# Designed miniproteins, single chains, continued (4), part 102

Each design is a single chain, and the fold is of that chain. pLDDT is the mean over its residues in the fold that is shown.

## One batch from the design tools (miniprotein)

Design m15540
Fold by ESMFold2-Fast:
Structure m15540 (fold): chain A 99 residues (1-99)
Amino acid sequence: GMEEEVLRRLEEAIREILAQLKAGKKVTVESVEELEAAKEALIRAVAGNALQLARAEAPEASEEEILERALEIVRERLPEILRALEELERYATTGEEPK
C-alpha cells in the first residue's frame, strides 16, 4: 500500500544519503518544480533528519546500527509523513493553501 511504498522510498533515501556521506560528499537538496519533486524533497529531508538524530544518539555506532535506528525513527513518524504528503497532493490538485 501507500504506507509500504513511502517507507521503501524513505529507506532508499536514507541509504543514498549515508552512501554520499561515506564518500565525503555533502548532501544536496534540489529545488521543487513539480509535485513529485516536492515529495522527494520532503522524503530526503525526513531521511536526513532521522540519520542526524540516530548519529546524535550514538556518535560511535556502526553505519549499520545508524541505518537501523534511522529506519526506526522514520517508522515511528510515518503517520505524520503520510499526512504531509497527502497535504502536498491536495495543494497541487486544488490550489488551496496547505494547513
Scores: mean pLDDT 70

Design m15541
Fold by ESMFold2-Fast:
Structure m15541 (fold): chain A 75 residues (1-75)
Amino acid sequence: SPESRRLEIELEATVGIARIHAFVLLKAGKEEEAREHLERVRREVEEFIEKNKDLISPEVADRVLRELEELEAEV
């Protein structure tokens, strides 16, 4: 639906911003801060998905969480 597409864009934007922040922290040698930042973002994303479970498809939720998991593995 159009609503699901808007939520998907919002979630992808959130992950993109988190990736940029993690990159900046890693460049500054702040690996633990980068990890803590990503863990916090993952919790916020999981809460957002749960609150909007009627509008967010399982496929979109799985993709976004997988992208965050891959990003966490890089730090």
Scores: mean pLDDT 83

Design m15542
Fold by ESMFold2-Fast:
Structure m15542 (fold): chain A 60 residues (1-60)
Amino acid sequence: GAAAEAEREARRRQMRASIRRLQAQGVITPAEAEAILALVDAGDLEGAERALVRLVIQNS
């Protein structure tokens, strides 16, 4: 429904913002950020979230 669609759009926006912030802070590389953003663009928010969490843990 409309609520679920709005929630997915909000998650997509938050994901993009988090990726760009982490890249700006040097936690992830530009290449890593680009790879995760490609998953977001493909609609694979689950894959993007898992990849982001792994990279943050790996680079921490």
Scores: mean pLDDT 81

Design m15543
Fold by ESMFold2-Fast:
Structure m15543 (fold): chain A 64 residues (1-64)
Amino acid sequence: MEEFVEEITREAREALLPHLSEEEAEREAERIGRKARESLENGSSLEEVEAMARMMVAIAKLEA
């Protein structure tokens, strides 16, 4: 579970770096990682969490 959350956080950061400052990308990636962890703890599937993370990244890019 930890490794999955770390991977989601890393992918979010890498996806956001071209669109946001390094500080904003890291902050947003950490927020997405926290939400991923909370969702898994609440019984969401890995697929549902991945879809949520991708949507959050897309929204962050639009707000850039």
Scores: mean pLDDT 81

Design m15544
Fold by ESMFold2-Fast:
Structure m15544 (fold): chain A 79 residues (1-79)
Amino acid sequence: LLEKADELFKKGREYLKQGNDVEAAAYFLAAARLYDKDPSLEAQIKAGLAEIMAAVVFLANPEIREQAEKLADEILKEL
């Protein structure tokens, strides 16, 4: 779980650098939800960071939230 969540978080950061806010937020949300399933303290801290990153994107572009949440669900189904 932790390794896969780290991969999703990395993809979120890459999409953010590209200015792709929907995909960035979706990958951060997917990473956060996957980290939350790991009981380790490291995973809990990383989940919080991923949620903050998604929140920053939504603060800039609130209209994309529903689309990003739907995409996050699809990302998690493919794992």
Scores: mean pLDDT 85

Design m15545
Fold by ESMFold2-Fast:
Structure m15545 (fold): chain A 71 residues (1-71)
Amino acid sequence: SHMERLRKQEEAERKYLEENPPEEFPDAKSVTALRLKALGIEVPGKPLDELTPEEAMELIRKYAKEHPFEF
């Protein structure tokens, strides 16, 4: 059950990323916001698509440090 839950979570995240980007490459900001949302990263009072590239990179770096298996 626990292993099945982890597998489903990872599969859902992968499918979310695969289904959201169309055949064309989306804008870098949209891709970054989509990835942050898929990873469950939220910033109170600020939408993910309003983040600067530097802010997004800091959040991704922090998340990767806390979740090395997710990156």
Scores: mean pLDDT 64

Design m15546
Fold by ESMFold2-Fast:
Structure m15546 (fold): chain A 106 residues (1-106)
Amino acid sequence: SRSQSRRLLDLGRKYYDQGDYDKAIQYFTQSISLDPNDPQSWENLGLVYYEKGDYEKALSSFQRSVSSDPLNPQSWRNLSDMYEQLGDLKTSAFFRQRAEEIEKAM
């Protein structure tokens, strides 16, 4: 249920704040299994992979966040940052521009 997913999301955030990234991933993954369309769970999973230096998994998670909420400019900025870390500066610039266009339309 969404209520159970939210509780797991909050638990994942607790472990993330404590620096326990493996437990954070466990709880965010469980949250996603109950509500796979929650952009917030995907964003938090992306952030924890970023902190671990796993930029490819961070990228995949942020792509799922964007798919769930394509009008959130922060999700596009997160994608831009991941492509920059992977050395794809052209794709990074594209997603940065997309975030700016969404912010200007708000």
Scores: mean pLDDT 87

Design m15547
Fold by ESMFold2-Fast:
Structure m15547 (fold): chain A 60 residues (1-60)
Amino acid sequence: SSRKLQDEIARLQRERQELQRERQKYRSSTTKQGIIQYTAISLRIVGLEFEIERLQAKLS
């Protein structure tokens, strides 16, 4: 249903915001491990953005 879809989108948007906050911890990192963490979190954010767009398209 559209309501369940909207609730799922809202949940994914919240997860994206939490990951964006987590990524900020590594924003200025010059260590190899810190750069890897920033990159890994960035890829997870991109994955969530694709999922959100896919679900939003279903509402159209």
Scores: mean pLDDT 88

Design m15548
Fold by ESMFold2-Fast:
Structure m15548 (fold): chain A 107 residues (1-107)
Amino acid sequence: STEELAKKVIEDIAEFIEKMKAAILAGDRRRFVNLMTALSITLAGYIVQAKIAGDKESEELLLEISKLVNDFLKKVMQLVDTLTPEEAVKQIDKLFEELVKRIEELA
């Protein structure tokens, strides 16, 4: 179901977010940027799998999730560039809670 797919994608995103927060707190900008790229590749992989399977509902959901995640990552970059690491991580947690709610509403 689209709800099960959304839950799996949220769990994968959450793992990347935890690693990104750790990289931010460590001041490891290279690891942080690499994790953002890896998340984008992971989401593209889900879209390709849905397309190959001919699952139009999953493909449409994943494209909308990808758009939401891209907007989220742009905001995360702005926070990292403007705030202390500790303040950035706190705001990222709030933005991720909002992202999860929006993804759940799509499914």
Scores: mean pLDDT 91

Design m15549
Fold by ESMFold2-Fast:
Structure m15549 (fold): chain A 92 residues (1-92)
Amino acid sequence: DIDALLARARDLARESDRLFDEADRLLDEANDYLGKATEEASKSTPEESEKILREAKKKVNELLDKAGDLLREALRKRAEADALFAKAQALS
C-alpha cells in the first residue's frame, strides 16, 4: 500500500526533524553553560577556576553525548524515511 508507505515515511521525517531540533537545543545549552562557566572562572581564584571548568567540562560532555545520540537517531529515521519514499516511488 503506497499510501501506508508515504504515511510512515512522513511520520519518520517528522520524528527526525524533532530529534534534530532537540539536539540543537542541547548544543545551545552546552554552549550557554560553557560561556557562563568561563565567565565565572575568570572571576575566581586559580583553584576555584579549575574546579568550575572541570565541572563545566563534565556537564558539557554529558550534553554533547546526548546531542550526539539524538543526531544519530535522527539520521537513522531520516534514512528510513528516504528509503520508504523511494520504495513508494518505485511502486507507483
Scores: mean pLDDT 89

Design m15550
Fold by ESMFold2-Fast:
Structure m15550 (fold): chain A 99 residues (1-99)
Amino acid sequence: MREEAEELLEEARRRVERAMKAASEEQRERARKLAAESLAEPDPGTAMGLGASAAAQPETAVAGAYALVEIGEAALREGDVETALQAAKMALARLEALE
């Protein structure tokens, strides 16, 4: 489980960085703000919900995917492998749809 979460988060990080480089400065700023707000949320489920909701909308899809990667990486550092794996899978599914 942890190794799978690490591998998927590394792939999601590479893909979201690529998406961020292609994004406008306004979209990058929205992504950084959403990630900060999500990481400040003490409940992991609520934090992932914020990222997932943004990822579902075309205008905020990159911001949502970026927030999910940040949440997943933070969860993995705290030993929450299940949250990390879920966040990584959600981010990858959205990033794949954006390609």
Scores: mean pLDDT 81

Design m15551
Fold by ESMFold2-Fast:
Structure m15551 (fold): chain A 94 residues (1-94)
Amino acid sequence: VPVLSPEQVRELARRLREVVEELRAAHPDMSPAEQEYYARFEELAERALETGSQEDLEGMLDAVLGLIQLLSRRDPALAARAAARVSEIAREAR
């Protein structure tokens, strides 16, 4: 896997945050499990945007995929669109 520059990490982190904010806006009544993934994502996003850490970006990918998997049970169409966007971002992070 190629090493990403800090600026590449920040760009991908911003794009992942857009996906997560779209999910939160559609489903503000998140379950406790969904809230835990969201909280972990935001913590990692703050660090990735500040430091350009690829490890934090990888953590953000894991957290958003976990959130999408939970939401797929309630809104499979939105989850599928979000998963497609995350897959594109993850491809650029490889």
Scores: mean pLDDT 84

Design m15552
Fold by ESMFold2-Fast:
Structure m15552 (fold): chain A 100 residues (1-100)
Amino acid sequence: SPVEELLEVLKELEDLAQEAYDNDPKLDKEKMAKLLKEILELRLEFEEAVEKGDIEKAVEVAKKMLELFKEILSLITNEELKKKMEELMKKAEELLKKIE
């Protein structure tokens, strides 16, 4: 389903953001840690909304996650990682259009 595919894309974005946190020595780690925590909390809300069949709430939460990923992109200095995240964010936005 588009909702299940969106969850996988959001998890991949979390993994790439975590990779930046672990490996980028130029990163503002305090800001990144705060953003990663907020994204984790929102992803758990997204998973709960999907399990309950609350698609409207799942869409709202996913949109909030994408705004936080935009903030993360502004902190990342690795061009290859940034490009991968931008491509996944575009895929998430297209999946959201299919769900709405």
Scores: mean pLDDT 87

Design m15553
Fold by ESMFold2-Fast:
Structure m15553 (fold): chain A 60 residues (1-60)
Amino acid sequence: GDEALPLFEQAAALGLVPEESREQTLETIRKLEEDGDPHSQRSLRLMAETYRRLIDRARA
């Protein structure tokens, strides 16, 4: 969960995140962290897993 932002930044640096979606996604991560609800925490974990998989695939 706490790795969503760093993994997103890394995926963006690798060109794996569309430029137009980058700012919106960053704001979404910030909002989810601010809310801190169980649903928000689950969303952050899903995002972290998604970016980790994208990074892994790009490096393979």
Scores: mean pLDDT 80

Design m15554
Fold by ESMFold2-Fast:
Structure m15554 (fold): chain A 58 residues (1-58)
Amino acid sequence: SDAERAVEAARRAAEAGDAAAARTASWEMKQLYEQGLATEEQVREAEEYARRAGAPAP
């Protein structure tokens, strides 16, 4: 699913230390959540990967 691909993108970005890519994937996950295409758990998972990649929390 789109949500699963976004989580995987966030995970890969975190492993690479790419904060910008992890932040983008987290933002995409929030858009999917607003459309009813992602769960709150998937949003939290993507945000955790963005945090680990060094992206600042809002």
Scores: mean pLDDT 78

Design m15555
Fold by ESMFold2-Fast:
Structure m15555 (fold): chain A 70 residues (1-70)
Amino acid sequence: LSEEEKEKLREAEKALRLEGAESEKTLEKVAKEIGMSVEEFRKKYLEAFGMTVIEREVKVLEEAVRKVFK
């Protein structure tokens, strides 16, 4: 992944967060806005972060919980 593609993925992640929830429809909308298919977006997101968007969100929550109870 290029730095430009990573930046587009970060912008897409911000947009998903602003929509208040990750959903298939929100994912389709965001992917379309950044000029790629949902499949391509998922593939590039996995390549950039080593996990799906959902798995990424779960890991962030797990980390936050771990910090609170540590």
Scores: mean pLDDT 59

Design m15556
Fold by ESMFold2-Fast:
Structure m15556 (fold): chain A 87 residues (1-87)
Amino acid sequence: LKSLELLEKAFKHLDEAERALANGDYETAVEHVKKALEYASKLPKEFEFEKARIINRVDRIIEQIAQHNPELAEEVRKELEKLKEKM
């Protein structure tokens, strides 16, 4: 289903973001988080719990980025807030 495909893509990008963080590649991690949030924003109401899981994983990624690059972390926080406003 289209919605399950969007969910799968969102989680795949979060997995890639976490790998980029492990390699110290914060810019690549941010790009993957932005893609995950883009896919999550297209999910219908039935996926509210999965959206919450995505938001929680993004918050953890942002906290890790903030320890090394607070300006880059703030950029991602703004994208996350845009998603929360649309929910």
Scores: mean pLDDT 83

Design m15557
Fold by ESMFold2-Fast:
Structure m15557 (fold): chain A 90 residues (1-90)
Amino acid sequence: MTEEELEKLREWFGWSKEELEEFLSMPLEEQEEFLLKKLAEKYGIEEEMEVALKVMKEGIKAEDLTEEEKEKLRKVLEAIQELAKELGLL
């Protein structure tokens, strides 16, 4: 991640410099989980994000998901797409 991308991320989430430094001190896997949790807090989709994290960790196939779980995953994907757009990855 470039310095410009990190500053955009900080401004978009409204993080302090200290929060950004805490994020950067984490291992890559923990950074991904931290970003997803902060994204969930920003959009008020914490429950939806917990479902998405469980699906990722357990490798649950789309065919084994309930309609409710699929709806929760859609909300998470929409939030991730918005983040990617803000970072210029789309």
Scores: mean pLDDT 75

Design m15558
Fold by ESMFold2-Fast:
Structure m15558 (fold): chain A 67 residues (1-67)
Amino acid sequence: MTYTVVPSSGVSLLIAAKEILEEAGKKLSAEEVTALRNASNEERLAYVRKLVEELAPDAEIKEVPEA
């Protein structure tokens, strides 16, 4: 499976993180949600990459520049 993300879009990164977590049957804590809302786009992208490695190791992340 391939997760497409726009690294410059914080919303795109949050959607990808949510989809990966939901597919793995996991939920973010309130503290984790707050941390992600205050995170930079670079930190959000790093978190998405980490989630794929830990929860969906057979999936790929495709980074797409914004149109």
Scores: mean pLDDT 76

Design m15559
Fold by ESMFold2-Fast:
Structure m15559 (fold): chain A 62 residues (1-62)
Amino acid sequence: MSLSPEELALLSSDEIENARRSAEDAALGLASALGLDDTLTGKWTQLLYEEELRALVAQRKK
């Protein structure tokens, strides 16, 4: 499920940007190891990005 705008508002712009960069780096590592095309790499980047944002939001809710 997608994160709500209210959940994203709990995070700073820097936290969101860092999460995006971490997800892109991790997805590129997986793509290199598994021989993924650009489309699959983009999907993995999105999944890893959402997971990182969820972890940060969960930390803010406690």
Scores: mean pLDDT 77

Design m15560
Fold by ESMFold2-Fast:
Structure m15560 (fold): chain A 82 residues (1-82)
Amino acid sequence: MAAEAEELRRVAEVTERLVEGGRNGESFSHLPEAEVRELHARAGAIQEEIKAKGLTDEEEMLALAREPAREARRRLEELERA
């Protein structure tokens, strides 16, 4: 359904914005409080996973941070192919 595709796009966009915005030094202070809280929750989870795995390479850390967006994009493509 269209609503499911929109939800997947939102998950991908929020995660992509977190990763790319962080790399560009974006503060996110211009976003609504609810969106900022979601970004902080996702960033916290990613940071804990990076620490748990002992990752020190920036490329590997970025790959891990981008994984939720990649998964959402894959699911969206599957819906579009069906």
Scores: mean pLDDT 70

Design m15561
Fold by ESMFold2-Fast:
Structure m15561 (fold): chain A 85 residues (1-85)
Amino acid sequence: EKEKEKEVIKEVMKTVYGISDEDVEKYLEEAKKLLELPDEEQAELLENAPDVLKAVFAAVGFVKKHGVDKVREALKRYKELKEKA
C-alpha cells in the first residue's frame, strides 16, 4: 500500500536524518515524480536539489527496490545498534 511506503519513509527520515514528517511529505511527491523521469534527467535535477529532497529520493528508491518490509527490518536494526552505542 502507498500509505505504508509513506509511513516507513517518514520513520527512516526522522530516525536516521532528523527530518520532520512535514518536510518528508513536502518532498515525497517531488521525489516520486523524479523517479518517473529518465536516469539522466534525475541526476541533473538532483544536482542542485536540497539535501532533504536527495535523502527522501534515496529512501523512496530503496523502498521501491527492496519493499517496505526490508526497509522496516533495516530501520529496526539501526535502532537496536543506536541503543547499544
Scores: mean pLDDT 76

Design m15562
Fold by ESMFold2-Fast:
Structure m15562 (fold): chain A 85 residues (1-85)
Amino acid sequence: SKEEVIARLRELEKKAEELGDSLTAKVIKQAIELLENDASIFELEVTLGMMGIARGVAKLIGDEESAKLLDEAIRLLQEYIESRK
């Protein structure tokens, strides 16, 4: 459900904040806000793309923990988008 996806994303946002990764926390928070406001599939897919870029940056700088959080957030958002098609 949307509520379950939001709850899981909130846990990932909290973990990103604990790691001090403000960028990862902000892109996850944006996804949560879009889901809470029943944003279009297009808006969710744009946010998914931004998460992919953030993940690439995390991997490039060797931030494996943030990359793992983004991998999980991307998976959750992708599964939700597919459930709406």
Scores: mean pLDDT 85

Design m15563
Fold by ESMFold2-Fast:
Structure m15563 (fold): chain A 90 residues (1-90)
Amino acid sequence: SVEEEIRKAEIIFDALIRVAEELGYPELAELLRRARDVVIQYIRDRTPELEAELQRLQAQLDELVAKIEDRERLRALLAEAGARVAAELA
């Protein structure tokens, strides 16, 4: 359902936002909040305009993620986030 897709998106993005904040990347956290809002809009109404916005946001996210220097800590925090998301979605 649309409501279930939105719930999953909120849980996943909130976990990723927390990872960015814990890593000390506030610009990445803010971009993830923007991406969450656009993804939720796209789930509700799958327009070409929102799809184009998601593609632009993905490119910006890729650039900011590439700047993360502590790759070991990133992997550890993503593993913890993934476990929390899996538990919350069960």
Scores: mean pLDDT 89

Design m15564
Fold by ESMFold2-Fast:
Structure m15564 (fold): chain A 79 residues (1-79)
Amino acid sequence: VTINIKNGVLSPSELTVSEGTEVTFVSTDTVNEVALVVDGEYLGSGKPLKKTITLAKGEHTVLAASNGYALSVATITVI
C-alpha cells in the first residue's frame, strides 16, 4: 500500500493493514526535502523520497517533516 506525502501532508492519515504488508511512502517533491520518522526512529529523507517498510503488529505513528510545511502525523494499525 502507498502513503503519499504532498505539500507536507501524509495521505491517508489513518491506515489499517495486515501483517506482512509493505507500506511505501512517496514524495515527488524535488524542491522541499521530506524526512520520515516511524515510532521515533528516523528512516531517511529525500527530494524526491520513496521508502518501503514492513511493520510489526500493533499501532505505529508516522511523522513527516518538510521544509515550509507543518509537521504531518499518520497512524498505521497492523492487524
Scores: mean pLDDT 85

Design m15565
Fold by ESMFold2-Fast:
Structure m15565 (fold): chain A 112 residues (1-112)
Amino acid sequence: SDEEVRAYMKEVVEEVLELLRKALEALEKGDVEEALRHVEEAELLVAVATLYLAVQRSLEPSPLLDELLDGLARIEEHLTKAIEALKKGDVEEARKHLEEAIREAERLLASL
């Protein structure tokens, strides 16, 4: 049901937000490796949620599922760029993309 999808997505997005906030805190302390671990965990959660919603959409399409998948895709775009920046040691670029990922996640959470 839409209610079950919303409840699941609320938990996923809240956990993603906590991981991204931890990543920013790690960057403030100069711990790029810890920041990378948190962002990679967030990316895995987004990937699993995306697969789940894509399967649900294939069985019973709905506007809610399309909106949630679009939101996850926007978050994923910024997480991928943040990971690339962290692997290069580009802390400024990583921070920018983490802040954008947080904004997209907060926007998605507000729609739930």
Scores: mean pLDDT 91

Design m15566
Fold by ESMFold2-Fast:
Structure m15566 (fold): chain A 99 residues (1-99)
Amino acid sequence: SLEEERKKRKEIAKEARENNDLKGMYLRLIELALGKKFKSLEEAKKAVLERVEEALKKGLISEEDLEAVKELAKDDSVENLRLLYMTASVLAVLEENEK
């Protein structure tokens, strides 16, 4: 539900604030978006890339979109992690609407 998502996002934000850990925050946000837990940011990035590759195979995105996401996955900058989380959120919505 919207209330459960809001509560989970608040918990993630609180943990990140207490630990000053933006990488951990984006890992938890990607986990929330994809509905799966990961051992590391590297594993989460791999999962996002695998779903982007499936979206390409289904004709939902371009080769250029896949290459852009691969570039985002190369470093742990806040901007690139934010964009990876946004990508994961969009992919989750697209997957929900494909029955």
Scores: mean pLDDT 79

Design m15567
Fold by ESMFold2-Fast:
Structure m15567 (fold): chain A 86 residues (1-86)
Amino acid sequence: MEEKIKEAREAAEKGDPTAVPLLKELAQSDDPEVQIEAAKIAYLAALNGHADEVREVAETLLNSPDEDVQIYGALALAAAALAERS
């Protein structure tokens, strides 16, 4: 799991489209810490050209029973919405 988080972050930093399927996988994790990391990486991916795809990831995170995951998911959704308008 840590290796997938690292791969997703590196891809998101480069604007690499491979970040999107990795983020979708991480967002579906049963571990809230992994879902929070997915939200942080999704924020970065939204800023680097993947705003449309990040919206789907953020919506998955907002459906989490964990309040912290929901907060970070909302931040990722906000980033995607702002990037989409630019």
Scores: mean pLDDT 81

Design m15568
Fold by ESMFold2-Fast:
Structure m15568 (fold): chain A 62 residues (1-62)
Amino acid sequence: GAALAAGLLVHDLGLAPATARALVEMARRGASQEELTAALRGLGLSPDLAEGAARGILALVA
C-alpha cells in the first residue's frame, strides 16, 4: 500500500519523507508512470532508478 511505497522511497532511494509521501499521493491521484518518472528525474534520480521507482510506486498504490 501507500505507506510501504513511501517507506521504500525513503529507505531505498534516500528521499525525504515529505517528498516520498508527495510522490505516493501523486500516484494515488492518478499520475501516470511517465509523470512519476519525470518527477523522480527532477529530484536527481538516474533514468533507470526513476523508471523503476515509478513502476514500484504504481504497483504498491494501485
Scores: mean pLDDT 83

Design m15569
Fold by ESMFold2-Fast:
Structure m15569 (fold): chain A 96 residues (1-96)
Amino acid sequence: MDELRDLIRQLSLVVDDIDKAIALLEKINAIDPELGLLAGASLVYQARLRGDEENAKRLREWLEKVFGKEKFEKKLEEVEASGLPPVVLLELHLKS
């Protein structure tokens, strides 16, 4: 769990650097694919809230390639519907 927490912390520092964010998501996905999907969907949601359409698009394209469009869209809807900050959703996953 410490490695996953460290990767999530690093991801929060590079959210505006999409190439680094994708590289960290690939590392998370290699350890915990469910957390990788949740973290990626959370970043798309945050990028949309900021109006960062380009980074949201690039991140969405990566997630659709790795997880498939249907699985990604369902997770994004769950993140948006939760009303919880992304950090809380990630912490809930790490505790479960």
Scores: mean pLDDT 76

Design m15570
Fold by ESMFold2-Fast:
Structure m15570 (fold): chain A 55 residues (1-55)
Amino acid sequence: KEYTTEVGQKGVETADGNIVLENGGVLEKLSDTLYRNPVTGDLYEITADGVIKLV
């Protein structure tokens, strides 16, 4: 499944459920709607529209 950040970057869900961003960043799955960037510690939520939004 493909997602988009608020600034228009694409993210693709991998087989392990994590999201890989087009800049090479990885978002680690915490729940069906909540992800974490392990490098920065930032939390992101996936909206119903498939947007990756910084919490």
Scores: mean pLDDT 80

Design m15571
Fold by ESMFold2-Fast:
Structure m15571 (fold): chain A 68 residues (1-68)
Amino acid sequence: AETDAMLDKIRRAAEEVRRLAEQGKLDESRKVFEETGKELGIELVLPDTPEEAAEAARRMIEQLDAVR
């Protein structure tokens, strides 16, 4: 249950980051990612461009799907 809850939280954050980055809202996507990292006690780093941020979020979603 703990692992599932953590993965759900990361996935939701990654989906929101991807959506915001695809809309060019890099600062908002970065804030979401930082807040999620703080909640999980880990350091999450986002790239400096919306395109790279969206790609990083997609990769994270892909990795989460692979461990299901």
Scores: mean pLDDT 74

Design m15572
Fold by ESMFold2-Fast:
Structure m15572 (fold): chain A 84 residues (1-84)
Amino acid sequence: FSGIDLLERSLLRTIETQPPEQAAQTLRDVAVSVEDFYSDKDPETAKKIAELFRRAADYVLQGDLEKAKQEVRKAVELLREFEK
């Protein structure tokens, strides 16, 4: 499986198993990494993906883990387009 599939599984596990503050920080760190890594290819898409990860972090802090996981899945789906 791809590194993107591993990232998805890792982030979903983090949301389910880590304290909300730590899970939210991990999601925000991933958002920054996506902006840094993919902005040279497509800055608008990189920004959209980062915003999805930040929305997931916000949902974790609100206690809505299902919405947080949905936002992660949406972000990962867009990330797969860069690897097409």
Scores: mean pLDDT 84

Design m15573
Fold by ESMFold2-Fast:
Structure m15573 (fold): chain A 77 residues (1-77)
Amino acid sequence: DVQAALDALVDKVEAALKAGHHFAWAFRTVGDTTLLAAGYVEGGEVRRVVGHSVSPTPTPDSFGASTEPPRLQPPPP
């Protein structure tokens, strides 16, 4: 169930943010659909991003969290 898998990713990301991480993300592939849940703290506000994409290439299940805030780098010229 795609929704149950997505809910599990969201729970994992939220647990990491509640544990004091400034950034967390998780991926999982269910069938041909790759699921993403991510959260980060910006200016003292928690921001969440949830998404899905249809991909013919399976993505391994993965999870990451960081205690350091993310930095934006401009694309190379």
Scores: mean pLDDT 67

Design m15574
Fold by ESMFold2-Fast:
Structure m15574 (fold): chain A 98 residues (1-98)
Amino acid sequence: MGKPYYSVSLRIKTDTLEESEKVIRELEKVAKETGADEVTGDPESGVVQITSREKETLIKALLAAKEKLKEMGVELESVYTNSASKEDAEEILKAFEE
């Protein structure tokens, strides 16, 4: 019997590993400041995973990440939601797209 977690993987579009590392560190900072439980980044793949036990906290972390990407002029290549129901996944993605 598992307890629910909400998780989103963001793939960023960067030209260099150094730029990817810089962007990932900034996203980790804003996600933690919004109260996300875990943030994991892989500079080689350009993927950042944000995890929270609370859907509202995850949405706040995603919106903060979106604003930070916009501030840095970095494009998001893809976003993927896991560990959530279809309804929760749609709500999270819709909030991020607004």
Scores: mean pLDDT 77

